# Ledger of designs, part 52: designed miniproteins, single chains

Each design is a single chain, and the fold is of that chain. pLDDT is the mean over its residues in the fold that is shown.

## One batch from the design tools (miniprotein)

Design m1785
Fold by ESMFold2-Fast:
Structure m1785 (fold): chain A 91 residues (1-91)
Amino acid sequence: DAEELAKQLEEVLEILKKDAEELKKLAEKLSDKKLAKEAIEYAEKAVEYAEKGVEAAKAGDVEKAKEYMKKALEYAKKAGEAFAAALEKDK
């Protein structure tokens, strides 16, 4: 059911939005500004693709919704990896 998928993807989108905002706040304190900026850019891309996934699901395009959500999760992973690398350099 595309409507149930849209609801589930909206919940994931809200989590990604909150994570991105918290990451932006934490990134201000990181010494490696290049990695901090990279982490923020990946987090913003994760939110962008999650929003596209929700829109596709609401339009009934389940295949597109899944593709966009996969991209959102890939960017969320990259954001976490860049953030973790920045934290390691602050030791």
Scores: mean pLDDT 84

Design m1786
Fold by ESMFold2-Fast:
Structure m1786 (fold): chain A 69 residues (1-69)
Amino acid sequence: SMGLMEETKKRLQEALDKLRSQGKRRASASELASTGLISRTFANELKKVTGKRRLSEQEALDAVDKLLG
């Protein structure tokens, strides 16, 4: 479980870095899924847990802790 959380956070950071390089300071669930690094199902769970349409890096990482921690 801890290994899965750490691996998921790494993929999430990579996805957010990719989107930031494209000028997106906050990422929607569909944008996260479009990177191929995060599944559509997991991106929607991040959206559900945060209640936010678009997530900052810190908000997304905190949401992983809530889902997998």
Scores: mean pLDDT 82

Design m1787
Fold by ESMFold2-Fast:
Structure m1787 (fold): chain A 73 residues (1-73)
Amino acid sequence: MEERIRELAEYLRREIAEELGLSDEQVERAAAALVNADVSGLDEEGKIRALRTVGLSEEQAEAAVRAYNRYKE
């Protein structure tokens, strides 16, 4: 879902990228990992693992999952 990934990446850039020191590439990877994990039915721990696999730290991954939960509401 390319559109969903793009919109989520824009949201993450606004909400957490500066605070957590994420590059544009890291934000795009995080958005793709979160959307793919959600489509696959992964829980929050699964989403954190997916984010860490694409190069986020534990703290960055946890913050990205929290931001994604806010975005979905």
Scores: mean pLDDT 83

Design m1788
Fold by ESMFold2-Fast:
Structure m1788 (fold): chain A 100 residues (1-100)
Amino acid sequence: MKKKIEEIKKAIEEGDVEKAVKLVREAVEELIKKGDYQGAIDVIDTAIDYAYKLGNLELIKELRKIAVEFLKKLPDDLELILRAIGTILKGIGYILDLEL
């Protein structure tokens, strides 16, 4: 997992939206398969923060879509659902900040 996070960070820093999205999707799907929903939220959350730091609006929009898709795959766990919603709302806030 640490190696995948470093690859995601590098893709984000290089501005490669397509590669960053692919790597985040792969990491999230692997974590879901293992039942590590918190780890999956953390990957999406970290990627959104890095995209915001670099001002990459397109990448934030794509990562927010991943967070919304992820919300639909969560078990009926209120804490996990609220964390995922928090990540989606943070992404929306970052989009509004960069567009305004």
Scores: mean pLDDT 84

Design m1789
Fold by ESMFold2-Fast:
Structure m1789 (fold): chain A 87 residues (1-87)
Amino acid sequence: SMEDVYKELSKLAGELEKAAKAGDLETMEKLAREMIELIKKVDPELAEKFEKEFEEALKEKDPKTRTTKILVIVRETLSEFKKKLDE
């Protein structure tokens, strides 16, 4: 169900937030790919948007700014997914 997908996305987003704060780029990329695949099953357009924004954030040279951008993107993606789930 979409509710089960949202629960898994929330879990992955929490792990991604931890990895981002730790500066663990390898784990962040792995978790982002898992989130993209889950979102793609229900909302391919949101998955494409998340992938593009995440890849752009990874190009940020300042590690603190990069972490902040990634956290914002992840949180906004979860919010948009939940909004579509509730509509």
Scores: mean pLDDT 83

Design m1790
Fold by ESMFold2-Fast:
Structure m1790 (fold): chain A 73 residues (1-73)
Amino acid sequence: SKTYVAEIEGVRSMADAERIRAALMAVPGVESVHVFLDGERGLVIVTGDASAEDLRAAIEAAGFRVLSLREVA
């Protein structure tokens, strides 16, 4: 499995966090998603065999902007 860390703009509430979590869990190959609130940003940790492209597309389709997305070795 791979681990990804993303910073997402405009994540301000538990409802926003759940929307992002649900969108990412729907991506094929995703095993787990953890969303943390940090002021007006979300920090997201994703594990699984999904591509960074699919994760970014899912977040953007949910209506949020990806500030950073990286794979952690």
Scores: mean pLDDT 86

Design m1791
Fold by ESMFold2-Fast:
Structure m1791 (fold): chain A 92 residues (1-92)
Amino acid sequence: MEKLKEELEERGREVGREDAALAAENREELAARLPEIEAEAERLAEKWRAAGYPEELVDLWRRAALATARGAPAEEVEELVARLARLLAEHA
């Protein structure tokens, strides 16, 4: 079980790194759409809370999405996605 969590956490870091790189390439487009992205993230978070998902999982997802859209450092995006992947593995 621990090795699976470590594997998913590492894959989460790789995905976060790719997401950060892709966001950097599309920085102007993401900046222009930031209000829409923020509004959609809040709507999705409310939907997941209403569905009974743990607050920690909802918060990590929202933080990862907003960090990527706002142009946070790649290391921050990697860590948020890695933590989300590990948390999902714990609840699976």
Scores: mean pLDDT 78

Design m1792
Fold by ESMFold2-Fast:
Structure m1792 (fold): chain A 86 residues (1-86)
Amino acid sequence: LNEEKIKELEEKIKELEDILDELENVLKAPKEVIDEVRKMLKKAIDIRNFLLTASGDRTPENEAKWLKEIDDILERAKKILEETKA
């Protein structure tokens, strides 16, 4: 990963953390919604950590798949936030 891609991943993780904080502390979302977004954040962090520390087992195909998975997680979290605001 280059520095620009690492920064992009960090910004996406921060956006997920901000979404979780808003759901929990501002919107007072139901526990099941908060728990779902926490699991999503944990998964995104695990993927990010693997992308930063993986050696030998990292393939271009797997890297692209994991990056897409983080994008999908973030998009889903944004949808949950918008639905909770409505």
Scores: mean pLDDT 79

Design m1793
Fold by ESMFold2-Fast:
Structure m1793 (fold): chain A 83 residues (1-83)
Amino acid sequence: MLTEEQVEQVLAELREAIARRDSLPFLSERAAEALRKALEALERRDRELLEEGLRGLEEEFGEDARPLIEALKLAWEYVESNA
């Protein structure tokens, strides 16, 4: 179970990863775009954009994306609850 602090830390790390994408050779353009969409959805509270981002991550990484998808879903619930 992710705590509030862990959710915030994951979001901060993901934002840093996207900002430093050029130094992250394991991220394809498609994977980076999916992460960007998920993060933007959390900021704009756009559920449809979040679902697009999560789907893109699942398509690129399969089961390896599951912990990240779970973290992003919990972040969405946290953002909606603290609006």
Scores: mean pLDDT 69

Design m1794
Fold by ESMFold2-Fast:
Structure m1794 (fold): chain A 90 residues (1-90)
Amino acid sequence: MELKVSSAREWIANHPDFSEEEKKEFEELEARRVVLHVTMGLLKAAISFLEKFSEKPEYQEEIKELEEELERIEKEIEELEKRIAELKAK
């Protein structure tokens, strides 16, 4: 998965009626989205690595903790994308 940080800037460039404040908000939301997606990718990589040893109870507990953190990050991304969609609807 490639992160398109420029997508918000491209959308803004095609909407000249947007204020400088709105442009800045879009850029900040996209930057946070990129950071969260990178963190999500790292958590998925850690889970996949530990799954190779999942037959051991200690690793199953660690995997569960990482999966819970992944779910929390995925929810934060969903809320962030919802905010971006609300701004685009204006």
Scores: mean pLDDT 74

Design m1795
Fold by ESMFold2-Fast:
Structure m1795 (fold): chain A 96 residues (1-96)
Amino acid sequence: SAEALAANRERVEELLARIEAGEIRTLDELVEALEELAREAERLGDEGTAARVRKARTLAVRVYEESGGDLAVTLAAARRALEAVLEEIRAREKEA
């Protein structure tokens, strides 16, 4: 629904703003925020957004492990993945 897309867009924008503000300080906080966003998208019937956000979570864990625990590099990767999710939601809103 249009309301579900708008709600999911707002939540992705809120998480991006929290990342930019330096409010996400650990990998566990990032993973928790991404899982919460995915669960809300799923609850609203947007399985596509939920799947994309869970892929962003999987990417964040991988980047953290491969970087030797570099949170800054991990947050940059998560931000780029969430920006891609946001663009997909915006494209779908134009079709709604």
Scores: mean pLDDT 87

Design m1796
Fold by ESMFold2-Fast:
Structure m1796 (fold): chain A 61 residues (1-61)
Amino acid sequence: SSEKKEKERQLVIEYTAKAINVAGEGYDLLLEGVPEEEVDKRTKELSAELKAEFEKKLAEV
């Protein structure tokens, strides 16, 4: 349905915005001198959480 497609589009926008914020936060940590390996670990963990949340919400549409 058109309502379902609109809901899916909004979920994609929300997910993308959150992913951009995670990337920006990671960049800020690098500028503050946090080691790249620690930033990569954090980014992977948060990205996995965001993906799981997105997939759960998408399944409910």
Scores: mean pLDDT 88

Design m1797
Fold by ESMFold2-Fast:
Structure m1797 (fold): chain A 94 residues (1-94)
Amino acid sequence: TLTPDQKWAANQARVRALLAEDPQLAALVLAEMEWIRKLMATMPQDDQDIVINTLNRLLDDLESRRPELSPAQLRDRVGQVMMNVRMEVNMVMG
């Protein structure tokens, strides 16, 4: 069984691969993911898994649609994914 840290690292690798052609956006998104991970570190493991599973599901959808997206649409969709993950963290913390 993977730990929350291992699952999060796998998702960071997916984001790097998805944004390989936009290194500036990749850096911003990965920095936001690090900030979100620090917020999550105080949560019970089960609550961390809820947030991680939400990110996994959103990344699965984005990766499946990637061939259909322009660079601008990919940028917008990644922004939406990060917004949804941030909202999930706030919901779990509240």
Scores: mean pLDDT 86

Design m1798
Fold by ESMFold2-Fast:
Structure m1798 (fold): chain A 99 residues (1-99)
Amino acid sequence: MELSEEQREVILETAEALREIGDEFDETLEAYKKYKEGKMSAEEFVEFVREKGLSAEMIARLTEPLSVEKLEEILEAARKLGDKATAEGVEKVLEKKEK
């Protein structure tokens, strides 16, 4: 289905959280949006995030609005690619959603 207005607001809320670190993360926000819309694979998203050198805390904040299924996809991709920061960030979000 088409991205709903509510889903767009969730993405924008995550974008606002990253603005505390500067508007230079526009590329990361675009990648997140493409992944959310199904236009980017979990592996491609993890590669992009790894290239940007985001901390586990930043990744947790960015991915917090995602469904458990999408978080599991990112976690598998991060572990496969050896990206420990992304894996740790996503695991923290999953632990909170499973409670």
Scores: mean pLDDT 72

Design m1799
Fold by ESMFold2-Fast:
Structure m1799 (fold): chain A 67 residues (1-67)
Amino acid sequence: MKEEIKKKIEELKKKRFELSRQYHALVRDALARDGGQLTPEQQAELDKLRAEMKKIDEEIKNLEKSL
């Protein structure tokens, strides 16, 4: 069981890394467009990615407590 939890944590960390990459790419693209301000659509997409990353962080925390 403990090894299964560790593997699940690793999978969640990989998912979080991919979401983080998408988040940073969107921020970079927004900054590169020389307005200094996010569009409402870009802000909504960033908020969605942030919420998904937060959910994964909580799942990792809960799994680590079980170790």
Scores: mean pLDDT 79

Design m1800
Fold by ESMFold2-Fast:
Structure m1800 (fold): chain A 61 residues (1-61)
Amino acid sequence: EIEELIDRLLERGLITPEQAASLREKVKKYKEDNTPENKKRIERMKALLEQLLAEDDARAA
């Protein structure tokens, strides 16, 4: 879930609480307006957040 990715980034200190809140609001907005374009935006955002976590994991390893 994308919200879980946002929470993990926040817990690791990779984003601020303000950035996390902003991302959650964007996700909520895209989910409310369930167009194919918004689905694609969520998938793209999810991929970027997963990449940030993977890079942080690689740095810590």
Scores: mean pLDDT 80

Design m1801
Fold by ESMFold2-Fast:
Formats: sequence, C-alpha cells, structure tokens
Structure m1801 (fold): chain A 69 residues (1-69)
Amino acid sequence: SKKEILLEAGVDEETAERIAKALPGATDEQVRNLAEAIRLNPERADEIIAAGKRMIDAGQPLPPASALA
C-alpha cells in the first residue's frame, strides 16, 4: 500500500496516512519520491504534498526528490 511505502521511507504514520488519502492515483515511485522530498525538507511538507498532488492529478511524472524539496 502507499502508506507502507511511506512508512518504509521514514515518513511518520500520521503524515503517511494523510498522503495516502490525498494521492489515491499516485504510483509507488511517485510516493517514494514524495516521501524523500519531505524527508529532505520537512518545513515544506505541505507545499511538497500540494505540488505532488497537482502533478499527479495532471498525469505528470514527479521530478526527483531533490527537485521537489
């Protein structure tokens, strides 16, 4: 599940559950990239999640974690 991928990547359970609910159409790779971006810059977590959601909803691939962070 997306939540398990987020937890394995080091995202806390509350944030992982929130992301999984917000991004039902995300691929496993997109979820991993998003999690790593949040890990790199946790101050921007909400902005990273919002950007990721816009890209996924538009059918666009997510950039690497370093570009999202």
Scores: mean pLDDT 79

Design m1802
Fold by ESMFold2-Fast:
Structure m1802 (fold): chain A 55 residues (1-55)
Amino acid sequence: SLAEQQQRVNRGIGNVLRAMGEAIDQWLAGKSATVTAGLTLPDGTVVPVEIRMEA
């Protein structure tokens, strides 16, 4: 159903936001950071997202 597809997408977005927070925390500490997360699309496809922050 569309609701189930939306829940998967929302979960994927949550994972990306968490990864961004971790990368920002490392960057604010004066460190380089690379964090990865998966974004799940409505069709079940997982798109890897890499976030890099350099000091």
Scores: mean pLDDT 73

Design m1803
Fold by ESMFold2-Fast:
Structure m1803 (fold): chain A 74 residues (1-74)
Amino acid sequence: MAEVNAEAMEVARDPTAEKVRQASPEALLIAARTLLREGRVFPDEALEAMRQKAIETGNQELLELVDELERLRK
């Protein structure tokens, strides 16, 4: 669990598509929640990679967080 949190903080600090693709869905959930709380948005490439990961893993909660992050872009 500690390593998942560290992975999530790396993604939140510098959200790139590459880091998102390498991260676990659990780490991405933590990173996405952190960015939402701070009012920050993912770059388009990272957000698309996160959506793809959520679809591939069937993670509905992550899909919902991706939708919320997209709303912050507007």
Scores: mean pLDDT 77

Design m1804
Fold by ESMFold2-Fast:
Structure m1804 (fold): chain A 58 residues (1-58)
Amino acid sequence: SMEIEKMIEIAKELGDEATAAAIEQAKEVGATAEQILKSMEENASSETGKKILERFKE
């Protein structure tokens, strides 16, 4: 989906290859953008996760 692809783009722009790879893996197993955002919110320990949430908080 476009939303998940944008999340991966943000992670790569921030140099966080581990977060980008984790999002790509979640996409491959059929996770929705909403499920990925919820996981980031629940585990809100990474700067990359915070930046993604800021851009998708609608």
Scores: mean pLDDT 77

Design m1805
Fold by ESMFold2-Fast:
Structure m1805 (fold): chain A 72 residues (1-72)
Amino acid sequence: PVSREERVALYRREAAELAKLDRAALDAAIAAETLNPNQALQAEAARRLLANPADDALVEEIVDEEIALMEK
């Protein structure tokens, strides 16, 4: 199973790559549904991080939300 720490690391890596796009490009890609479900989820995470760039805890919050959803 994918651990919380492993998911946090994956999200940080993907968010860093997606953050190289500007916020408008991320919003456009999400709205156009051009991303697969996994990419769309990570793009939303990157968008949230771009909105609050000083909040490193946000990645862990997003991961915890996903884990809670999967356990239901």
Scores: mean pLDDT 63

Design m1806
Fold by ESMFold2-Fast:
Structure m1806 (fold): chain A 82 residues (1-82)
Amino acid sequence: DWGMLSDEEQLKALEELLEEANAASGVKAAVLATAAALEAMVIRNFGSEEAVRRAAELFRRAAEESPDPETSEFFRRLAELL
């Protein structure tokens, strides 16, 4: 599925999730910057299968290591979009 999406389509999916998180933000202010940085890394290296896989792994690990359930779920959803 993801492999069939263009760079712009992937960005739209990520932006939708970030908008959702931003609407509830306050508690996610600190982690939103990290998510945006990881998103930028993926977009810049989209042509690299390794870079996309690594970004997904980082989001998955962030979800597992996050003490806050909301933050954990946010990163898990980001990993699933990659």
Scores: mean pLDDT 58

Design m1807
Fold by ESMFold2-Fast:
Structure m1807 (fold): chain A 66 residues (1-66)
Amino acid sequence: PIEAALEAARRAQELATKMIEQGRDPKEAAEEAAKLAASAPGVAGAEVTVDPEDPSKSRVEATLEP
């Protein structure tokens, strides 16, 4: 359901922000966060865009399974 996808997106955004705060590469943070979001039940795929100037504004887009 949508709720699970939103929760996964929230966790992915938190992971991306945390990785950037720890000095990780934005591309690596985005890839790990997308992987986490895509592993959630009912999610077919996910993309994460990290804002290197403000990592708290990282964007997560999840595609739900039909």
Scores: mean pLDDT 74

Design m1808
Fold by ESMFold2-Fast:
Structure m1808 (fold): chain A 74 residues (1-74)
Amino acid sequence: DPRESFNNMYKDSKLGQSNEKGSESTFFSLNNMIYDTNNLEGSEMSKLVISYESSRFDQDSYLRSMESSESKSK
């Protein structure tokens, strides 16, 4: 029956939509942040490499700052 087939497709469509919530929300947020950063700087390969190196140096400086604050007794 074409009517039963239509009803089944309608039910499946509604049930499928509720499953889209969950872990994909986390991935969507992360992707949006990465995309936004890349879009702001222009996502050329050369710029990405420079940005990554710059970020790495900042992280190293941050770690050194932490060590200076708590330099003794671990």
Scores: mean pLDDT 48

Design m1809
Fold by ESMFold2-Fast:
Structure m1809 (fold): chain A 98 residues (1-98)
Amino acid sequence: LEEIEERIEKLLEENPELREVLEALVARLLPVAEEMRAAGRSAEEAFREFLRFAGEEGGLEEAVVEELLAMLAQGEDPRLIQARFTLALLETEVRKRK
């Protein structure tokens, strides 16, 4: 987890413009997460739908989204899943700009 967080920080340091992209995406995704929670869905079901939606909004490849969903199904730490998702999102943006 710490290694992933360090890599995220380094990407944001090397690409400062990505911070604005990340902030805009978070602002867009927070209402969706809150709506899913309010709908009374199971935590796992809500998180699965959130990951699919967030992956599509962030432009993640389907394979990456499926990997994150597999981690969730295996009972991985939600913080690790969140960090992996954030890293994949930032790497996708860097790739688009090269």
Scores: mean pLDDT 70

Design m1810
Fold by ESMFold2-Fast:
Structure m1810 (fold): chain A 91 residues (1-91)
Amino acid sequence: SAIIEQRLAELETSLEQSKEDLERAKEYKEKGEEDKMTLYVLNVTATAAAMEIIYKGLLADPRTSEEEKERAEKIVEEAKKIAEEAKEILK
């Protein structure tokens, strides 16, 4: 359905944004700009949490196919790994 396709597209867009935000966090850490670095780390973490909510909604929706569930799971697991890497930047 169009709604399920839109939610999957939102997850993919959020994942790509998280990848960019993680690289920005690394750049600002190298530059010693801790406030900007922290903002991007927080953005990555918040995005991963929002993506998990969308994923749970997809799992609960009977219109979501098994293939779409597997695709969403893969995207969300990758986002969680990115969020963990971002948290390591704060250490």
Scores: mean pLDDT 90

Design m1811
Fold by ESMFold2-Fast:
Structure m1811 (fold): chain A 92 residues (1-92)
Amino acid sequence: MEEVAREVERLVREAGEALAAGDYARAAELLRRAAELAAEYARSQGLDEVAEVIREGYAEAAEYIAAGDLEAARAALAETQARGRALAAAQA
């Protein structure tokens, strides 16, 4: 659990650094990798619906980042986070 969470946090931080440097291809790769690990973690907790939302939404955002469409990437991330939060709240 902690190892996966730490790796996801590291990848997201590195993706943010790549974006700040204008390296969109690297940022997209790091975000896609972080999404895969986060989705696998969610599945391991029995949160299959959350895992699907993370996998699809972050992959879409990564594609927009790779294309340089940061506005579309931001919208995709916001939608994915909102859906993830709603699903998590329904389980509380």
Scores: mean pLDDT 78

Design m1812
Fold by ESMFold2-Fast:
Structure m1812 (fold): chain A 92 residues (1-92)
Amino acid sequence: DPAARLAALEADPSLAIPLVEKAMKGSPQEVIETAYVLSLLYARDPSREDIALALALIFKKLNDPEGARKVLEDYLAVNPDSERARAELAKL
């Protein structure tokens, strides 16, 4: 349920990366719903590091490294001191 995932991630953004890892072990539908919810949250508040990193991670796992790179570069343009975002960009 995308609405339930959205509500959970709005309440606790630190759940975002664990939810991506869990979705990747589930069905393709779970992956698509998780990517959709993360994209909505990122559009609403691009300052949340956990959401930006989770969105980049799921794009990378969906074989969209360009989408992942763009999210990380856009995030780093505003938050250049993010060691986590720099580390993830280096893996692309």
Scores: mean pLDDT 81

Design m1813
Fold by ESMFold2-Fast:
Structure m1813 (fold): chain A 102 residues (1-102)
Amino acid sequence: HMTPEERAALRDILAVLRETLERVEQAVKEGKSKDEIIDILDEGLRRVTALGNRAGSPRVQRIVREVAEAFRKAKKLINQGKYDEAIEVLREAVERVEAELA
């Protein structure tokens, strides 16, 4: 079903998502500013988008669009001070990519 190239791209995307989630959780725990937390999300989204573009796969691009939507929602929640809800949205994005790889 999934090509080896698509699977490799989704594994790389999953690694970026897990790293971004860990960095956001740590920044929230350390009391970093909303701007610093948003910068972490923007970096993660840039990396995910670049990986999706490199893969050139419609399947991978669909997952990248779903991840981008989750990141936009998380940024909105961070701006509202809803850090736990933002972290939950990012966890759901991780679970979604994990499910695609199963």
Scores: mean pLDDT 90

Design m1814
Fold by ESMFold2-Fast:
Structure m1814 (fold): chain A 99 residues (1-99)
Amino acid sequence: MDKIIEEMERLRDELLRAAEELGVETDVLRQIALALRIIGILIDIERLVKQAPNDPRLREILQQTIADLRALLATITNPFAKLVIENAIARLEELLESM
């Protein structure tokens, strides 16, 4: 269980960093690359949660991740970045409902 929590915390940090980078990125190809990276991280999060779907610590980390992404979203002006981060939040919220 501890290894799953450590991996979830790592994926959370990677997701938040990719979202922050996307929010300030001006190069379209790099924006697309960051969006694909975010999708990959979300897939990894989903796989990890499926290993321990009833773990309250995973639920808490997901809730905190959603809150941090919503706070970040409020600072972003780029429409593409907003759309990608809004979709990431929606996907994480669906994952929480499935737990």
Scores: mean pLDDT 87

Design m1815
Fold by ESMFold2-Fast:
Structure m1815 (fold): chain A 92 residues (1-92)
Amino acid sequence: MSEAIREEVVKFYEEVATSENAKELAKKFIEEMLERGYISEEAAKTLLESLDKLTDQQVRDAAALLLRIHRGEPVDPAVVAALEAKAAELEA
C-alpha cells in the first residue's frame, strides 16, 4: 500500500472515530477510494458488505484503535484481542 493512501486512510479514521454517523462516513470513504481508483469495485463491495455487519459504535471503536496505532499511541491489548476475536468469527 502506498504512503499517500496511508495518510488519507489515517485522516478518514480520525474523522470516523469522532463521527456520530461513523458507518455512513466509512461508506463514503470506501466510495471515494473507489472513485479515485485506489481500490477495485469488487474490493469496495466486499468492504461495504463487511461494514454493514458492524454497528456505528463498532466502526468508531475500530477507527479509534487504528488511529491510535498509526499515531504510535499505546492501545489496550484487551480491545485489540476483542476486535481480533470478532474478525475471526466473521471469517468463519
Scores: mean pLDDT 69

Design m1816
Fold by ESMFold2-Fast:
Structure m1816 (fold): chain A 90 residues (1-90)
Amino acid sequence: GPMTEEQRKSGEAIIALIGQASAAEEDPEVRATLERMKAEMQQALAENRGGYVAVLASLASGLTPAVKKELDAQIKVIEQSLGDAVTARS
């Protein structure tokens, strides 16, 4: 089904944070990895795959110490929203 508004807003915030981290990254290999992950997250968001956005963001969090706290907070919003949806359906 479609992503919730909360999941979408957090996904958009994650994409923005990865974009900021990529723009500040001096290592071309790390920057290229962040740009690929950002593109995959944008596609996942467009396809309403909130869980996949959270997985990609979790992997990117290890590469982005400068934005890690903010990124982890947004990942938790998506994970909590997905957990609540599963519990409500059970």
Scores: mean pLDDT 79

Design m1817
Fold by ESMFold2-Fast:
Structure m1817 (fold): chain A 80 residues (1-80)
Amino acid sequence: SVDEKFQRLVDILEKYRAGEITEEEAVDEVVKILREMTPAERLALFQRLEETLSPEDVVLFARLVAKAGERIQAELDAAA
């Protein structure tokens, strides 16, 4: 569910901000969450995050998602 994915993502952001996990670990978890969702679910999740998170957390989230996208693209390129 989108609600479950939202909570998992908030937990990742909080752990990363607290220094409990590395950026690589945070990106790994974001990749896993994104892979479990349809495009429609991802859109709903991103809209909810933008409405709920502080501007600083939105920037942090955007950074982690950009790095997750780079990793997914690299895996696709390696498989081709």
Scores: mean pLDDT 79

Design m1818
Fold by ESMFold2-Fast:
Structure m1818 (fold): chain A 87 residues (1-87)
Amino acid sequence: LPDVSQYNVEKVAEMTVDELMKTFKLSKENAGKLLLFARLLKENQDKPEAYYKKVLKEFKKVVSDETVFAIAKKLVENFLGKEIVLE
């Protein structure tokens, strides 16, 4: 898994697709999906934990790449300051 510890939701939401491709070794499609996910989280920073679990489940449905999903999950965990267990 790429090291995402230095990245928060705000930072990722402000990156370009090209920067995400280079930083996390993602395809253009997966980098674009991650960017949209991060922007959604940036707009919804004051929601309960259940909201972020729901958004992660929806993201998992639209990405088949386990690496992209793992990065998205780590961004949410960094934001909440704890590990997330999905149902």
Scores: mean pLDDT 80

Design m1819
Fold by ESMFold2-Fast:
Structure m1819 (fold): chain A 71 residues (1-71)
Amino acid sequence: MRFMSDSQIRRVAEIVGMSPATVLKRVRSAEEALTLIAETLHGVPEGGPPPSEEQLKEMAKKIEELEKKRE
């Protein structure tokens, strides 16, 4: 997965007509969410069981908290 650079954030802000700060907050929230999802999925040991539904729910809650913090 590719994360957006600061220059890409600025360009998107110009195209959409939003402030760069607003776009930056949204992109950073998405990057943190993607990182948590990737860690959850790739943290599964080789040949081990997949993460439980409870662990996935905990990760979803952390993602929601990060999104609220960035908003």
Scores: mean pLDDT 62

